# Designs tried in a protein design run: designed miniproteins, single chains, continued (2). Part 8

Each design is a single chain, and the fold is of that chain. pLDDT is the mean over its residues in the fold that is shown.

## One batch from the design tools (miniprotein)

Design m4265
Fold by ESMFold2-Fast:
Structure m4265 (fold): chain A 115 residues (1-115)
Amino acid sequence: SEADRLVGRLLALVGRLFEILAEIIEKEKDPEVRAKLEELAIRIAEEVARIQEAAEARDLAGVVEHTERLIELVEEIIKLLEENNYPDKEAVEELRRILEELQRILAELKALLER
C-alpha cells in the first residue's frame, strides 16, 4: 500500500539517522551531552517500534502520532548539538536533511489519513 511504502522510506531514514547518531555519540567528549544523546536515541528507538506496531495493525493514526514524536526527538538532537557547538557541521546538516525528509513523509501520511 501507499502507507507501507511511506513507512518503508521512514525506516530507511531512521537507519541512516542511527548510523549518524552512533558516530556522534562515539566522538562526543562531554559525558553529560553524550548521556543526553544516548537517552534521545533510546526514545527514538521506542517511537520507531511504536510506528512499526501501528503499521502492522494498519493503524494509520498511530503511525502519524509516533512519526510526529520521532520528528520532535530529531529536532531536540539538532538543538542539543547546535547549543553545544558540535564541531562536525556536515553531520548536523545531514541530520537536518533527514528531518526535512521525515517532515515530507509525515505530510504524505497525514494526507492519507484525511481520505
Scores: mean pLDDT 90

Design m4266
Fold by ESMFold2-Fast:
Structure m4266 (fold): chain A 70 residues (1-70)
Amino acid sequence: SAAMKKLQELMKEFAKLAKEILEKSSDPEVKQYVIDKVTEASRVVSEKSPEEAIKYLEELIEELKKLLES
């Protein structure tokens, strides 16, 4: 479905941002936050509806972009 395709693309974008932050950040608190969010995102994708997972990932991606820019 279109929703599942969108979810897969958001998961790829999230994974890319998470890897970039983990590689560039020297702050252990930031790294732990990102690791925790990877675990949480996996749970949300498996347990929630595609619509709820999409909304969650869109918000999380914006948060990670801000972390990468700070």
Scores: mean pLDDT 84

Design m4267
Fold by ESMFold2-Fast:
Structure m4267 (fold): chain A 81 residues (1-81)
Amino acid sequence: SMDDILRAIGLVLRVIGLEFDLELLEKKNASKEEIKELLKELIKELEEAIEALKKAGFSESLIKKLEEKLKEAKEKLKELE
């Protein structure tokens, strides 16, 4: 449905915003704790965006790109633990 499509797009835009916030925190040498909290939020939003994209019927190629981002974010969080 159109509502499912708009929800998926909105969640992807939130993911993009969080990625920018993460780069800014890293550039500013923010605390490990601040970076971890933002990574946890990014992981949660990526999981929600992936499910929304699947529900809206978006391509496997697009979904795979978000799944790769999710894997990278989880690996990065693990490195900081």
Scores: mean pLDDT 89

Design m4268
Fold by ESMFold2-Fast:
Structure m4268 (fold): chain A 88 residues (1-88)
Amino acid sequence: MSEKERLILRAEELLALARMYASLAEKLAESENIEDLKEAAELLRKAAELAEEAIRLAKEAGDEELAKEAEEEKERIEKKLKEVEEKI
């Protein structure tokens, strides 16, 4: 496997993980319990960090399409985080 292929695979795995954390956070945010909202915010922060790393690796690999997908996901996560934090 080339270094470029390794970077792309890692970026894809990180993006998938970011999506999983964001999905879990969305479910917790539905309960509106303050402890669940705090946990949702923590999961969204982790998701944003994973998406940021995916963007970095995709750009290093020269995969502009994957980088754009990860950037769009990060923007969605950060918007959701702001909404959750406003309820705390």
Scores: mean pLDDT 88

Design m4269
Fold by ESMFold2-Fast:
Order: sequence, then C-alpha cells, then structure tokens
Structure m4269 (fold): chain A 67 residues (1-67)
Amino acid sequence: VDPEELQREVDEALVRMRAGIAKIEISRGNYEAAREEIKKIEEFGKRNPQVEELAKELIEELKKLLE
C-alpha cells in the first residue's frame, strides 16, 4: 500500500468520525460540543488538503442540523 494512499484513508476516517461525534452531540442537545467538533474538522481540513473537500461537505451538513 502506498503510504500517501494510506494517509488519505486515515485522514478521511478521522474526519468522518469527528462528524459522527458532532451529530451525536447535536442529537443530545449539546450544541457547544458539536460546534467545537465542527471547528476541529475545519482546522483538520485546512492542514490536510487531500480531505479538505470532504471536510467542507460534512461541515455544511452539520451546520444545517444546527439551524
């Protein structure tokens, strides 16, 4: 396995996991914790260009749930 390909898979999994945590927090009414997870996803996407597009899509989905 290409190390670059493996890193992308790991980064995608991390972003998806954080989005899942944010959704759980929203469902529990813990909007502050959800916003902190969104912030972490945004910063992670900025540092990892390979997953930036995925991070943006998940953030927009989460923002709609907070409306």
Scores: mean pLDDT 83

Design m4270
Fold by ESMFold2-Fast:
Structure m4270 (fold): chain A 70 residues (1-70)
Amino acid sequence: MKEEVLEEFERLALEAARAAALGDLATAQSLMDRMKELLERAVEEGVLSEEEARRYLASAQQLIDAVLAA
């Protein structure tokens, strides 16, 4: 279900941002990879469009980049 996918995605994005803020780039990268896999499966299952998945992933990357730039 779309809501469940987005809730898990948001949780992973926040955990990745926190890991990045602590300098744990390995954990942040691992969580980014999990977010990519989650979105790829959601597109395959027809829960999200490719455009939606791309936008969500870009938003997570921007969040992590902003934390690293702080």
Scores: mean pLDDT 83

Design m4271
Fold by ESMFold2-Fast:
Structure m4271 (fold): chain A 65 residues (1-65)
Amino acid sequence: VDPELLDKIAELSIEIISHVVGILATRRAMERGEITPEEAERLIAYHQERLDKLVKEANELIKQA
């Protein structure tokens, strides 16, 4: 396996995790009344869109491994 490819997969994995954590943190903040449901929906939509793109990119890199 190419070490450069593994590094790219690792970086994408960190970004994916950061967006998953972002969704969970947003839901928790909404449950605590710290943000409105409308604000939570916007933030979750942003993170989900980024996740969809990152997962597709990661899948393409894995196929090259």
Scores: mean pLDDT 82

Design m4272
Fold by ESMFold2-Fast:
Structure m4272 (fold): chain A 77 residues (1-77)
Amino acid sequence: MIDEIAKILMEKLKEAGYDVSYETAKLIAERLKEILGEVDVEALKSLTPEMVGELLSAIFNDDPEKVKELLEKAKKK
């Protein structure tokens, strides 16, 4: 599960122009699981490059409400 989320995050981050290590992507994936409990993989795959940048900002600023809002918005598309 965490490894699958980390791989999807690496692909999305690369599409958004971020060059991150697998270890960094795994830490982000673990943080997402802590915030959300269950991570909707389809919602994660539906994130636009702009939304990925906002997601990183929300995670680094410890804003769990913004993280939840972004993934719910992605899920509805």
Scores: mean pLDDT 78

Design m4273
Fold by ESMFold2-Fast:
Structure m4273 (fold): chain A 61 residues (1-61)
Amino acid sequence: YLETPKGQAEVKGAMAMMLASVKNDKEAVEEVSRLIEELEKGGDVEEITKRIDELTKKLKA
C-alpha cells in the first residue's frame, strides 16, 4: 500500500501535519486536514500530492 501513489500521499500528508503542528500554523493544519480528507474520498491523488508538497515547502521556509 505504501508503494502506491495514494499511500505515498498519505505519508506526505502525515509528515506535513506534524510539521504544521510543530510550527503552530493553524491555517496549514486545517489545509492538510482538508487535503487528507479529499484523498480518502478518492480525490485526484496527483493534485493532492502536489498541494501537500507545496505546503511542506512553505512550512520549511
Scores: mean pLDDT 76

Design m4275
Fold by ESMFold2-Fast:
Structure m4275 (fold): chain A 77 residues (1-77)
Amino acid sequence: LSEEVKKLLEEAKRLKIEADAAEGLSAMARSAAKLAKRAGKDASELEELAERLKKKSEELKKKAEELEKKAKELEEK
């Protein structure tokens, strides 16, 4: 395979790892927000953080998918 394909796949892999980390942090923030609400405390900041991290994870996944698509296009020249 070409070096360009390898570079795209490596970059996609890094973005996926970052997306997974952001998704995990989003889930943790969401759980913390749920616990705060059950304790009668304000959870707005935790909910906002969870949503922001979720969106970041989705953006990173989309970028990774675009890179994988480009890699496939280069393979199927």
Scores: mean pLDDT 83

Design m4276
Fold by ESMFold2-Fast:
Structure m4276 (fold): chain A 67 residues (1-67)
Amino acid sequence: SNKEVAEYARKKFDEIISELKNPKAQEIAKIAGDLLIKRAEQGMSKEEVDKALEQLKLTAKNIEKIL
């Protein structure tokens, strides 16, 4: 269900946030993650969520590195 996919996305996104050490990088990533979770509630597959989260994680790590 869309709710289960959204809950999965939230759990995986929380794991990504927990890996970030810079508070500004965490704040930026949370904005993107909130939008992704809302999109998942409207209808994303688990595979689409995994792909989006992988790209988000890479972007967040790169932002943290340059802050």
Scores: mean pLDDT 82

Design m4277
Fold by ESMFold2-Fast:
Structure m4277 (fold): chain A 79 residues (1-79)
Amino acid sequence: SEAERLMEEARKLIKEGNKKSEEGDFQEAYELYEKAVELANRAVEIARQEGFDMELDAAAILLSAATNLVVAKRELEKA
């Protein structure tokens, strides 16, 4: 489904952001997490039409991406 495709793209961006965060590149991590939030939001909107379980899965990815985005932003504010 389109929602599944967007969710997998968001997961890849989260993994890339995590790698950049581990390397201390919080600016690049922030940009990757921001893009993951955008894709996960789109996945949630599409998943609402596909079923409750799909919407929950998409929402979980959105929460993960948004949490990582907030942490990366805090690291940038310390610099």
Scores: mean pLDDT 87

Design m4278
Fold by ESMFold2-Fast:
Structure m4278 (fold): chain A 62 residues (1-62)
Amino acid sequence: EKDVLRALGEIYLGIANIDEKRGDYEGAIESYRKAADLYEQAGDTENAEIARKKAEELSKKL
């Protein structure tokens, strides 16, 4: 349930970090936004906000 959603959010954060290091900012932004949605569904508002902020910061580099 919520534990699965949070775990999926963590997986997408990992994907986003890899994409960011590879210079794939578009992919990283998508993955950070997906992580944020999953954290929000899990009730983890703090981590959802952090993930959204990372997506916003990367979008400014495009």
Scores: mean pLDDT 83

Design m4279
Fold by ESMFold2-Fast:
Structure m4279 (fold): chain A 82 residues (1-82)
Amino acid sequence: WKKYFELGKEYEKKGEYLLAAKYYEKAIKEAKTDKEKAEAYYNLGLVYEKAGDLERAIYYYKQALKLDPNFEEAKKKLEELT
Protein backbone atom coordinates (compact mmCIF):
# COMPACT_ATOMS: atom_id res chain seq x y z
CA TRP A 1 0.00 0.00 0.00
CA LYS A 2 2.85 2.44 0.86
CA LYS A 3 4.29 2.39 -2.70
CA TYR A 4 0.93 3.41 -4.19
CA PHE A 5 0.41 5.98 -1.42
CA GLU A 6 3.80 7.60 -2.24
CA LEU A 7 2.98 7.59 -5.98
CA GLY A 8 -0.31 9.33 -5.15
CA LYS A 9 1.58 12.03 -3.22
CA GLU A 10 4.07 12.46 -6.09
CA TYR A 11 1.35 12.98 -8.70
CA GLU A 12 -0.58 15.27 -6.33
CA LYS A 13 2.54 17.51 -6.04
CA LYS A 14 2.71 17.63 -9.86
CA GLY A 15 -0.95 18.71 -10.07
CA GLU A 16 -1.87 15.41 -11.80
CA TYR A 17 -4.99 14.99 -9.67
CA LEU A 18 -6.70 12.18 -11.64
CA LEU A 19 -3.52 10.08 -11.54
CA ALA A 20 -3.00 10.91 -7.85
CA ALA A 21 -6.58 9.77 -7.10
CA LYS A 22 -5.99 6.51 -9.03
CA TYR A 23 -2.92 5.66 -6.94
CA TYR A 24 -4.60 6.57 -3.63
CA GLU A 25 -7.47 4.21 -4.63
CA LYS A 26 -4.88 1.46 -5.25
CA ALA A 27 -3.34 2.25 -1.84
CA ILE A 28 -6.78 1.83 -0.19
CA LYS A 29 -7.19 -1.61 -1.85
CA GLU A 30 -3.74 -2.78 -0.66
CA ALA A 31 -4.01 -1.25 2.84
CA LYS A 32 -4.23 -3.80 5.68
CA THR A 33 -5.45 -1.56 8.53
CA ASP A 34 -8.26 0.96 8.96
CA LYS A 35 -5.64 3.61 9.84
CA GLU A 36 -3.80 3.04 6.53
CA LYS A 37 -7.09 3.23 4.61
CA ALA A 38 -8.07 6.39 6.54
CA GLU A 39 -4.80 8.11 5.54
CA ALA A 40 -5.35 7.23 1.88
CA TYR A 41 -8.99 8.44 2.02
CA TYR A 42 -7.83 11.69 3.66
CA ASN A 43 -5.26 12.31 0.89
CA LEU A 44 -7.90 11.45 -1.73
CA GLY A 45 -10.01 14.19 -0.09
CA LEU A 46 -7.09 16.63 -0.38
CA VAL A 47 -6.73 15.79 -4.10
CA TYR A 48 -10.41 16.50 -4.82
CA GLU A 49 -10.30 19.69 -2.71
CA LYS A 50 -7.30 20.94 -4.76
CA ALA A 51 -9.15 20.01 -7.97
CA GLY A 52 -12.14 22.12 -6.80
CA ASP A 53 -14.50 19.17 -6.19
CA LEU A 54 -15.51 20.05 -2.63
CA GLU A 55 -18.46 17.62 -2.55
CA ARG A 56 -16.16 14.68 -3.34
CA ALA A 57 -13.52 16.01 -0.91
CA ILE A 58 -16.09 16.12 1.94
CA TYR A 59 -17.18 12.56 1.09
CA TYR A 60 -13.62 11.20 1.36
CA TYR A 61 -12.86 13.14 4.57
CA LYS A 62 -15.99 11.52 6.07
CA GLN A 63 -14.76 8.06 4.95
CA ALA A 64 -11.39 8.73 6.63
CA LEU A 65 -13.11 9.75 9.88
CA LYS A 66 -15.38 6.66 9.81
CA LEU A 67 -12.29 4.41 9.65
CA ASP A 68 -10.30 6.48 12.17
CA PRO A 69 -12.62 8.53 14.47
CA ASN A 70 -9.53 10.18 16.04
CA PHE A 71 -8.25 11.50 12.69
CA GLU A 72 -7.90 15.14 13.78
CA GLU A 73 -6.90 16.49 10.33
CA ALA A 74 -9.97 14.93 8.66
CA LYS A 75 -12.22 16.33 11.43
CA LYS A 76 -10.77 19.84 10.97
CA LYS A 77 -11.28 19.67 7.18
CA LEU A 78 -14.95 18.76 7.64
CA GLU A 79 -15.40 21.65 10.11
CA GLU A 80 -13.82 24.05 7.56
CA LEU A 81 -15.86 22.81 4.58
CA THR A 82 -19.26 22.26 6.26
Scores: mean pLDDT 81

Design m4280
Fold by ESMFold2-Fast:
Structure m4280 (fold): chain A 66 residues (1-66)
Amino acid sequence: MKDLKIELNKLLDELNELLKKASEEQRKKATERLTEALREAAKNPDDKEKIEELIETIKKIIEELK
């Protein structure tokens, strides 16, 4: 669990850096997707599978912003 949270934090930092350089439309779309994924993960905060799904979603958003 702790290692997954460290990876999640690193990905969130990378995402925030990319969002600063992204267009307004890209930021809105990415933020909406991130918010939805975070809401799902928050329903079961101890669920490793939900954290892994959140990490996968963030990775996809990062790839779309590059």
Scores: mean pLDDT 79

Design m4281
Fold by ESMFold2-Fast:
Structure m4281 (fold): chain A 53 residues (1-53)
Amino acid sequence: SMMDLTIEQFVRMADLTDKILQAEKAGDEEKVKKYEEEYERWHKEFMEKLKKM
């Protein structure tokens, strides 16, 4: 449902944002890049799910 997709969006956004911030604080540029790419992949999948509704 739309409600479930919205909850999933917030959960994933918060988790990935926290991981990026943690990696930035550690000075781990490689992990920052990895989590940013994961965020983009998640965003694309989320948008595709919305299109199929």
Scores: mean pLDDT 77

Design m4282
Fold by ESMFold2-Fast:
Structure m4282 (fold): chain A 56 residues (1-56)
Amino acid sequence: SREEAVEALREALKAINENPNDKARTLLGQAGVALDRGDYERAVELAKQAIEEAKK
């Protein structure tokens, strides 16, 4: 859903802000594009990948 995608993106942004990582930023950007296109499932997936990348 849109709310789940927005929350996932918010959590990814927090993770990146705490531990900056170029790949994580790229994934977050892609998640934002997916959200704008209405692809909520892809947005959640990409945001979760960004969180994992920010964790190393």
Scores: mean pLDDT 83

Design m4283
Fold by ESMFold2-Fast:
Structure m4283 (fold): chain A 68 residues (1-68)
Amino acid sequence: SLEEVIEEAKKRLLELMRELGWPDEQAEDFVAQFEAWVKSENLTPEEVKELFDRVEKAIRRLAAERAA
């Protein structure tokens, strides 16, 4: 379901942000805001999966640029 896809994606984003050293409160706040936005856009499960994949890649790229 859409809700299951969102929950799985939220867990992966939280794990990624924690690995990158984000404070738990900031990571949780970001994910909560993103979930609210996704739900407001009436996206399909497939669109949500694609969007979260893009967000993960963007976060990883930003972290890599800062580490260089």
Scores: mean pLDDT 78

Design m4284
Fold by ESMFold2-Fast:
Structure m4284 (fold): chain A 55 residues (1-55)
Amino acid sequence: SSLLENFKKLLDQMRDAGASVEQIRIVAEWYLSQVPEEEREELRKLMEEYLAELE
């Protein structure tokens, strides 16, 4: 979905810009608050898997 693609782009852009795991989490949580409830669980799972690989 476009939401999934945009979310992955956001995470990649922040990582490439040198953002900390904590900074990425804050922005990602903000993004999730704007996403329809039915898609939040899938994107949250993606976020947690992404952040786990960075730590």
Scores: mean pLDDT 82

Design m4285
Fold by ESMFold2-Fast:
Order: sequence, then C-alpha cells, then structure tokens
Structure m4285 (fold): chain A 64 residues (1-64)
Amino acid sequence: MSLEEIIGRAAEESKGDAEKALEIIKKEVPDLTEEEIKIIREAIERSKGDPDKAGVEFYLKMNS
C-alpha cells in the first residue's frame, strides 16, 4: 500500500480528525519526518474525511 493510500484510509477512518489519522499512519509508517507529518495533518484537515481528497492534497504538497 502506498503512502497516499494509507493517508486516504486514515482520513476516512478518522472522519478528518488529524490526530487520529496520524496515529493510524504512524503505526504503518513510523519513519515520517516532521515536515511530512505537517503536510499530512493539513491534507487530512482539508479532506474532511474524503480519502481521495486527502491523497491528492498530500501528493500536491509533497510535489510542489
């Protein structure tokens, strides 16, 4: 499973709760940097629990 897919699943399971989503993501990807954590948090909050939007927001921020 890609990081984007993990982020999408975490967004859906957390219903847009960034702290809950980060707990889910960190269990599968413990080596996240502080910058990646910040980007993931923003993507989750912007997604409002939409897994597709969360993955896209993360991808755009990482590749900007």
Scores: mean pLDDT 80

Design m4286
Fold by ESMFold2-Fast:
Order: structure tokens, then C-alpha cells, then sequence
Structure m4286 (fold): chain A 71 residues (1-71)
């Protein structure tokens, strides 16, 4: 149960980053978020919620850096 919740949280987190990057018009961040979302989806599909959360955290760090490039 907790693993399913953690996996869903990871997916929502990366999807939110993708939406934010797209709304900002940051193509580089959006493309990277799409790549991370695919990786998170694969980890969730394999039942590995810990890996999904790890990937989501890595995505957050990378996407935040790209989105703060100008501001």
C-alpha cells in the first residue's frame, strides 16, 4: 500500500515539474522532465517505489536548475 502511494507521489511530482517547465516555455527542462517521467513510470511498473522516489528527487534537482537559469 505505502509503495503504491509513494509511486503515485513520484509520478505526480515529475508530472508537475513537466507542467511547470512547459508553462515557463523552457524546452530543455520540459524534455528532461519527459525523460525522467518515463524512468519513474518504469520504476513504478517494476514495483520499485524507492527507485521511483529517488528518480523523482533527481528530476526535481535537475529541472529546478534548468528553470532557474534565467531567474
Amino acid sequence: MQEEIDGAVALIHVATLLAAARSQGNEEAAKKAEEYMDKVFEAVRQGNAEEALRIAKEASEEIDKLMEKEK
Scores: mean pLDDT 78

Design m4287
Fold by ESMFold2-Fast:
Order: sequence, then C-alpha cells, then structure tokens
Structure m4287 (fold): chain A 56 residues (1-56)
Amino acid sequence: SRELLIRIAQHDSGLTPEQVEAIANAKTEEELRRLAEEAGLSLRQAKSLKEAMLNA
C-alpha cells in the first residue's frame, strides 16, 4: 500500500519516493508546509499523504 501511495503521488503531482518519505517523516507543520510547497502540493494534500503513509 505504501508503494501504491507513492505511485499515485508520482502520477498526480510528480513526487519522488524520497519526497513522499520526507513528507511522511515531517515533525512540524512548518516543515510539512515547506516540503509541500517544494513538491507543488497544498498543506492539506501533504497532511493527507502523511496520514495515509503512516497508516499504510
């Protein structure tokens, strides 16, 4: 399921596996927002992806 989430993020937003992992491991909302901005995601999308990765 983690691999599937990475593939979906790559298809929809051009994210690399490394970017998805960085978002999953973000420790503060500020860090998450910065990673989201770099990846072309909204903060809401990044939070959703982080939660999905933690529950995969």
Scores: mean pLDDT 79

Design m4288
Fold by ESMFold2-Fast:
Structure m4288 (fold): chain A 85 residues (1-85)
Amino acid sequence: KKIEELKKEMEKLKSEIDKQRATLAGYEAQADALRAQVKADPSNEELRKALYEAETNAALHQINIVSGELGLKRVEKELKELEKK
């Protein structure tokens, strides 16, 4: 039953995207807090390093979200073609 397999794949992709979005929100919140700290103490190299790490992690999770959304669109298209049958 290919339709059941595609529905399971959609749910898995949605779950992974939701997890990536939650993780992204966490890193964005960390980056915002660190930007405020860096602004208060711009010579602090450890704070700048922590900010760059938080921003890098946010960027990686954003890429994972985009990849997941593209995967979800492909599965949705396949499911619609099978349902149109």
Scores: mean pLDDT 85

Design m4289
Fold by ESMFold2-Fast:
Structure m4289 (fold): chain A 67 residues (1-67)
Amino acid sequence: MEKEIEELRKRIAEDPNDAEAYANLAVALAKAGRYQEALEYLQKAQALDPTSPAVAAAGREIAALSP
């Protein structure tokens, strides 16, 4: 999990406009129990590309993981 988070952070550093990378990072953070951070990155992904199917899928997955 932490390795996945690190890899996604590197993707964002290389391309800060990659909405899918932000969405995937949000899902990884939610799976790690870091829900507040997950929601912050999901909001960033939505701001970058609100029409992305990947962003919509991430939102649904995070909602399903919420306690």
Scores: mean pLDDT 80

Design m4290
Fold by ESMFold2-Fast:
Structure m4290 (fold): chain A 70 residues (1-70)
Amino acid sequence: LSKKLEAEVLTAMGRIARTLGLLELAVKQFEEAIKLDPEYAEAWEALAETYEAMGEYEKAEEYRRKAEEL
């Protein structure tokens, strides 16, 4: 798999983890996706939404802004 495709797969897995309420696992999967493809805006957006769900509003705003810059 290319790094871009691997990042897309990890982002999809992270979204499934979020749906199941596994927020810490979702964060880890989105962080790994960003590590593989830092320009994949969907992973930054998903990470922001996950931190918002965890009550980490400052981090959520930071990562959402990063997604918007891409």
Scores: mean pLDDT 84

Design m4291
Fold by ESMFold2-Fast:
Structure m4291 (fold): chain A 57 residues (1-57)
Amino acid sequence: PEIEIEVDEQGVVTDISVLGEVPPEEAIRLAHARLEELRAQGVPVDPELEALVREQL
């Protein structure tokens, strides 16, 4: 599956989409893993987006 990330003018990740035929639970896990990877690399993530993804785990 392909993961699409949307960033604002400040470089903050504001949205994440998992493209392709993936079960919802797997899509949520992939999204969470990608956000964690970006945070580890120093990329800022919108706290609201992070909370939404974590809530669905």
Scores: mean pLDDT 79

Design m4292
Fold by ESMFold2-Fast:
Structure m4292 (fold): chain A 76 residues (1-76)
Amino acid sequence: DRALEYLEKARRAVESGDLEEGIEYLREAMALTPSGEAARYALEAIKALKSGDIEGALRYLEEAIRAEREARARGL
């Protein structure tokens, strides 16, 4: 699941303080995910990163990863 891989890369980038790399990985995940819920949370994570809300971004990333795993379990 390439979308899940990009979401996990985004989380690691954000945790390491590489916010621009994190945003690019989130954009890739949004383009690849079939899950509207995962895409919505990824977009909220990007908005949080742009506003400097790193804690909020990480929470949205966790929700995006959860939604992507749920979509994969349903065969999406």
Scores: mean pLDDT 85

Design m4293
Fold by ESMFold2-Fast:
Structure m4293 (fold): chain A 95 residues (1-95)
Amino acid sequence: SEEEERRRLLLDVETKAALAIMTAYVLSKYDKSVPKEVLEKIQKLVDEINRLVAELRRLYDEGAPLEEIQRKAAEIDKKIDEFKKLVDEYLKSLS
């Protein structure tokens, strides 16, 4: 059903975002070798992800159409992919 798909998208995106935010926290707290520029880029992406997730929750709560939920979820997925690429590039730089 449309309602099941809306709930699935919200849960999927919130789970992915939470994992990205936790990864950022672990890197900033425990990896003393991360360059300041990389940490600043990570923080900007985390801030954007948090803002977009809050917007998605608001759209869900306000009963926005599935298409609008899908568009916001895709926007968040794109930011999470940018985050994953940044982390991967940093980890490869340690070789």
Scores: mean pLDDT 87

Design m4294
Fold by ESMFold2-Fast:
Structure m4294 (fold): chain A 75 residues (1-75)
Amino acid sequence: SIIDKVLAEMTASMRAERERTEKELEELKQKHPDNYAEIKKIADEKWDSDYTKRYEEALAEGVAQESAQRRAAKA
């Protein structure tokens, strides 16, 4: 379905973003170990919040696209 496709693309994008963040955190751990724990906590909390928001936005977008296709098919 369109919803499944939009959610799959969102999930893939978020996974790639998390992988980049994990690499940055590993570099930070080596350069500034004293700051690592606090910055990681902030990054983890932000990622959880961003994931929830993007999931809700992606779900709404998928539903809107599917609804638009149903309307177009009836016109």
Scores: mean pLDDT 82

Design m4295
Fold by ESMFold2-Fast:
Structure m4295 (fold): chain A 70 residues (1-70)
Amino acid sequence: APRTTVSVSEFERTIAGKKYHVKVTTTVTEYPDGRVRVEQEIDYYDENGNLVLGAKISFDAPASQLAALL
């Protein structure tokens, strides 16, 4: 079975005098064949708790190739 690890980071950021709550969710799935899938979601919430910006990125790579990209 694939092995999945989820990590969540939350912090506040001030941009042009406005406070935003930022939530970053990173999901890493390791497959039995050595392939790794990385998914990251970045969500910005305003001071009233409204989602104002959301971005999602995902990619797949063989684990052996990830070191070559660093």
Scores: mean pLDDT 77

Design m4296
Fold by ESMFold2-Fast:
Structure m4296 (fold): chain A 60 residues (1-60)
Amino acid sequence: GPAQEKKAEEIAKELEREFVRRVILEGVVPTKEEFKEALRKRLLEEGFPEEFIEKFLSTL
């Protein structure tokens, strides 16, 4: 539902900030696939359903 989607978007934004910080500090640019895998793992840890995670990631 909308609340679940909003929470997933907030988690994605937090992870994007972490990745940007690492690019600035380490000079390593992650691939889109590496970002999606990290996001999948984060959403699973937060208790999101696997079906929702796959649909959400497919929109990125």
Scores: mean pLDDT 81

Design m4297
Fold by ESMFold2-Fast:
Structure m4297 (fold): chain A 111 residues (1-111)
Amino acid sequence: MKKYYVFVSVRIPRDKAEEAREKVLNKVKEIAEKYGGKIVSVHEFERPDYVVLTITIEFDSEEQALKAAEELYKFLKELVERGEITSASVVVVDDDGNVLKKLSTDPELEA
């Protein structure tokens, strides 16, 4: 069966990293469980001014992967609007590396 992956990338101001990281991870877990996805990787790297959190979720269904991506993006966009994170992107790809959907808050830093 063909696999589908949702890549979630979030840029968080360093001073907000602990709280925002927890909110993002909890929401990703919730959405993954809701749509039958499996979290296959969580990577975090720190810079002096910000933290980048990258999460990969595996799905057996294109429909469920797309639904999960849209719901996650809506949540992340609200966090950007509240100033809790700087930016976010959600990308859906298939096993062959084809990009099925890309959702991004602008890559412009508000700082």
Scores: mean pLDDT 84

Design m4298
Fold by ESMFold2-Fast:
Structure m4298 (fold): chain A 58 residues (1-58)
Amino acid sequence: SAREEAERYYELGLEAFKAGDYEAAVRYFQKALELDPEYRREEILELASKAGRKVREQ
């Protein structure tokens, strides 16, 4: 289901974020929201924003 796929991409985004791969984290979080826009929406938007800022601060 879209929800289960969104959850998997959310988990991949968290793993990428922990690894310092902020570009991959942004892509995974965006894909999670594309699949299910309401799944952890506030949290994912905040994490994606934070990851995007870290990409820009390099």
Scores: mean pLDDT 86

Design m4299
Fold by ESMFold2-Fast:
Structure m4299 (fold): chain A 101 residues (1-101)
Amino acid sequence: MEEEKKRLEEAKKLIDEARKALSQGNYDEAVKLFEKAVELAKNDPELQAEAYYLMGLAYWKGGKKDEAVEYFNKAAEIYKKLGNESKAQYFKDLAERIKKE
């Protein structure tokens, strides 16, 4: 759908902006931008999974370990549903490793 394509394009731009905020150490800003991207990408599970794992990374770098684990697990579940078992296992293992540290 045309309106859906526009929302997904906006979501991708928000992810790029959030990645920039993340690289600058602005973790709270990055999380807010990723949250907006997830809302716009509700019908694109792969893009949602990308936003969730980047949100997990932002929480982890920001010292919010429990939230990081939660969002890596959310990304892993979506990748599993998409049949990407390698990515699903990777983020699940990353969440377990962070939980033990």
Scores: mean pLDDT 86

Design m4300
Fold by ESMFold2-Fast:
Structure m4300 (fold): chain A 60 residues (1-60)
Amino acid sequence: SATMEELNALAAEIQRIIDDPSLTNQEKAERIAELLRKAGYPVTAELILRALTSAAPAAP
């Protein structure tokens, strides 16, 4: 299981990705999924990617 420090670091990285105006919604989702996979949450990463690919494409 992840430590509190790892969870806090993960949350901070996700927030940085969300706050990045140069990234598209798809790029943000891909980076968040990669962070989740590296943190040991591969099922959550796949669910996020699947949810995004099942939705309509994000407008630019």
Scores: mean pLDDT 73

Design m4301
Fold by ESMFold2-Fast:
Structure m4301 (fold): chain A 89 residues (1-89)
Amino acid sequence: SALEAALEAAIPGLVEALVAAGLSREAAERAARLYAEGLRAAAAGDTDRALALLVEAVRIVVEEAVPEAEREAVIAAARAAAEAALAAL
């Protein structure tokens, strides 16, 4: 499928970018996996599952890359952006 081809092409680069940003490789791989699963759920029309998975991917990134005091604000902004994107599909 077009989605699987895009994920196969993009996910390795996402993992390397997250590692370069300071995440552990395990956290980067977990975040990238959840992101891919979220996009697959969105493509299947499961918007609730897509939102949950995409937000969890962002939470993993935020916990290693964002100061504790700012984490919930960043997660809330990412959730709002994901909700808007899913509503546009």
Scores: mean pLDDT 84

Design m4302
Fold by ESMFold2-Fast:
Structure m4302 (fold): chain A 59 residues (1-59)
Amino acid sequence: SREESRKASRLTGESIRRIGDAIDEELRLAKETTPEEAKEKGEELMKKKGEESTKLIKE
């Protein structure tokens, strides 16, 4: 129905906004780091995010 379609669109819009906010935050962090520091921080962040994502799925 139209109401259900509206709810689905709203949830999709919120997901897009959330993703946009996360991208903006990562871009801000990247701007504050030097190229060499960005590489080291990127590797640490990827490892940490992977561990946190795995923990959330298991929990």
Scores: mean pLDDT 66

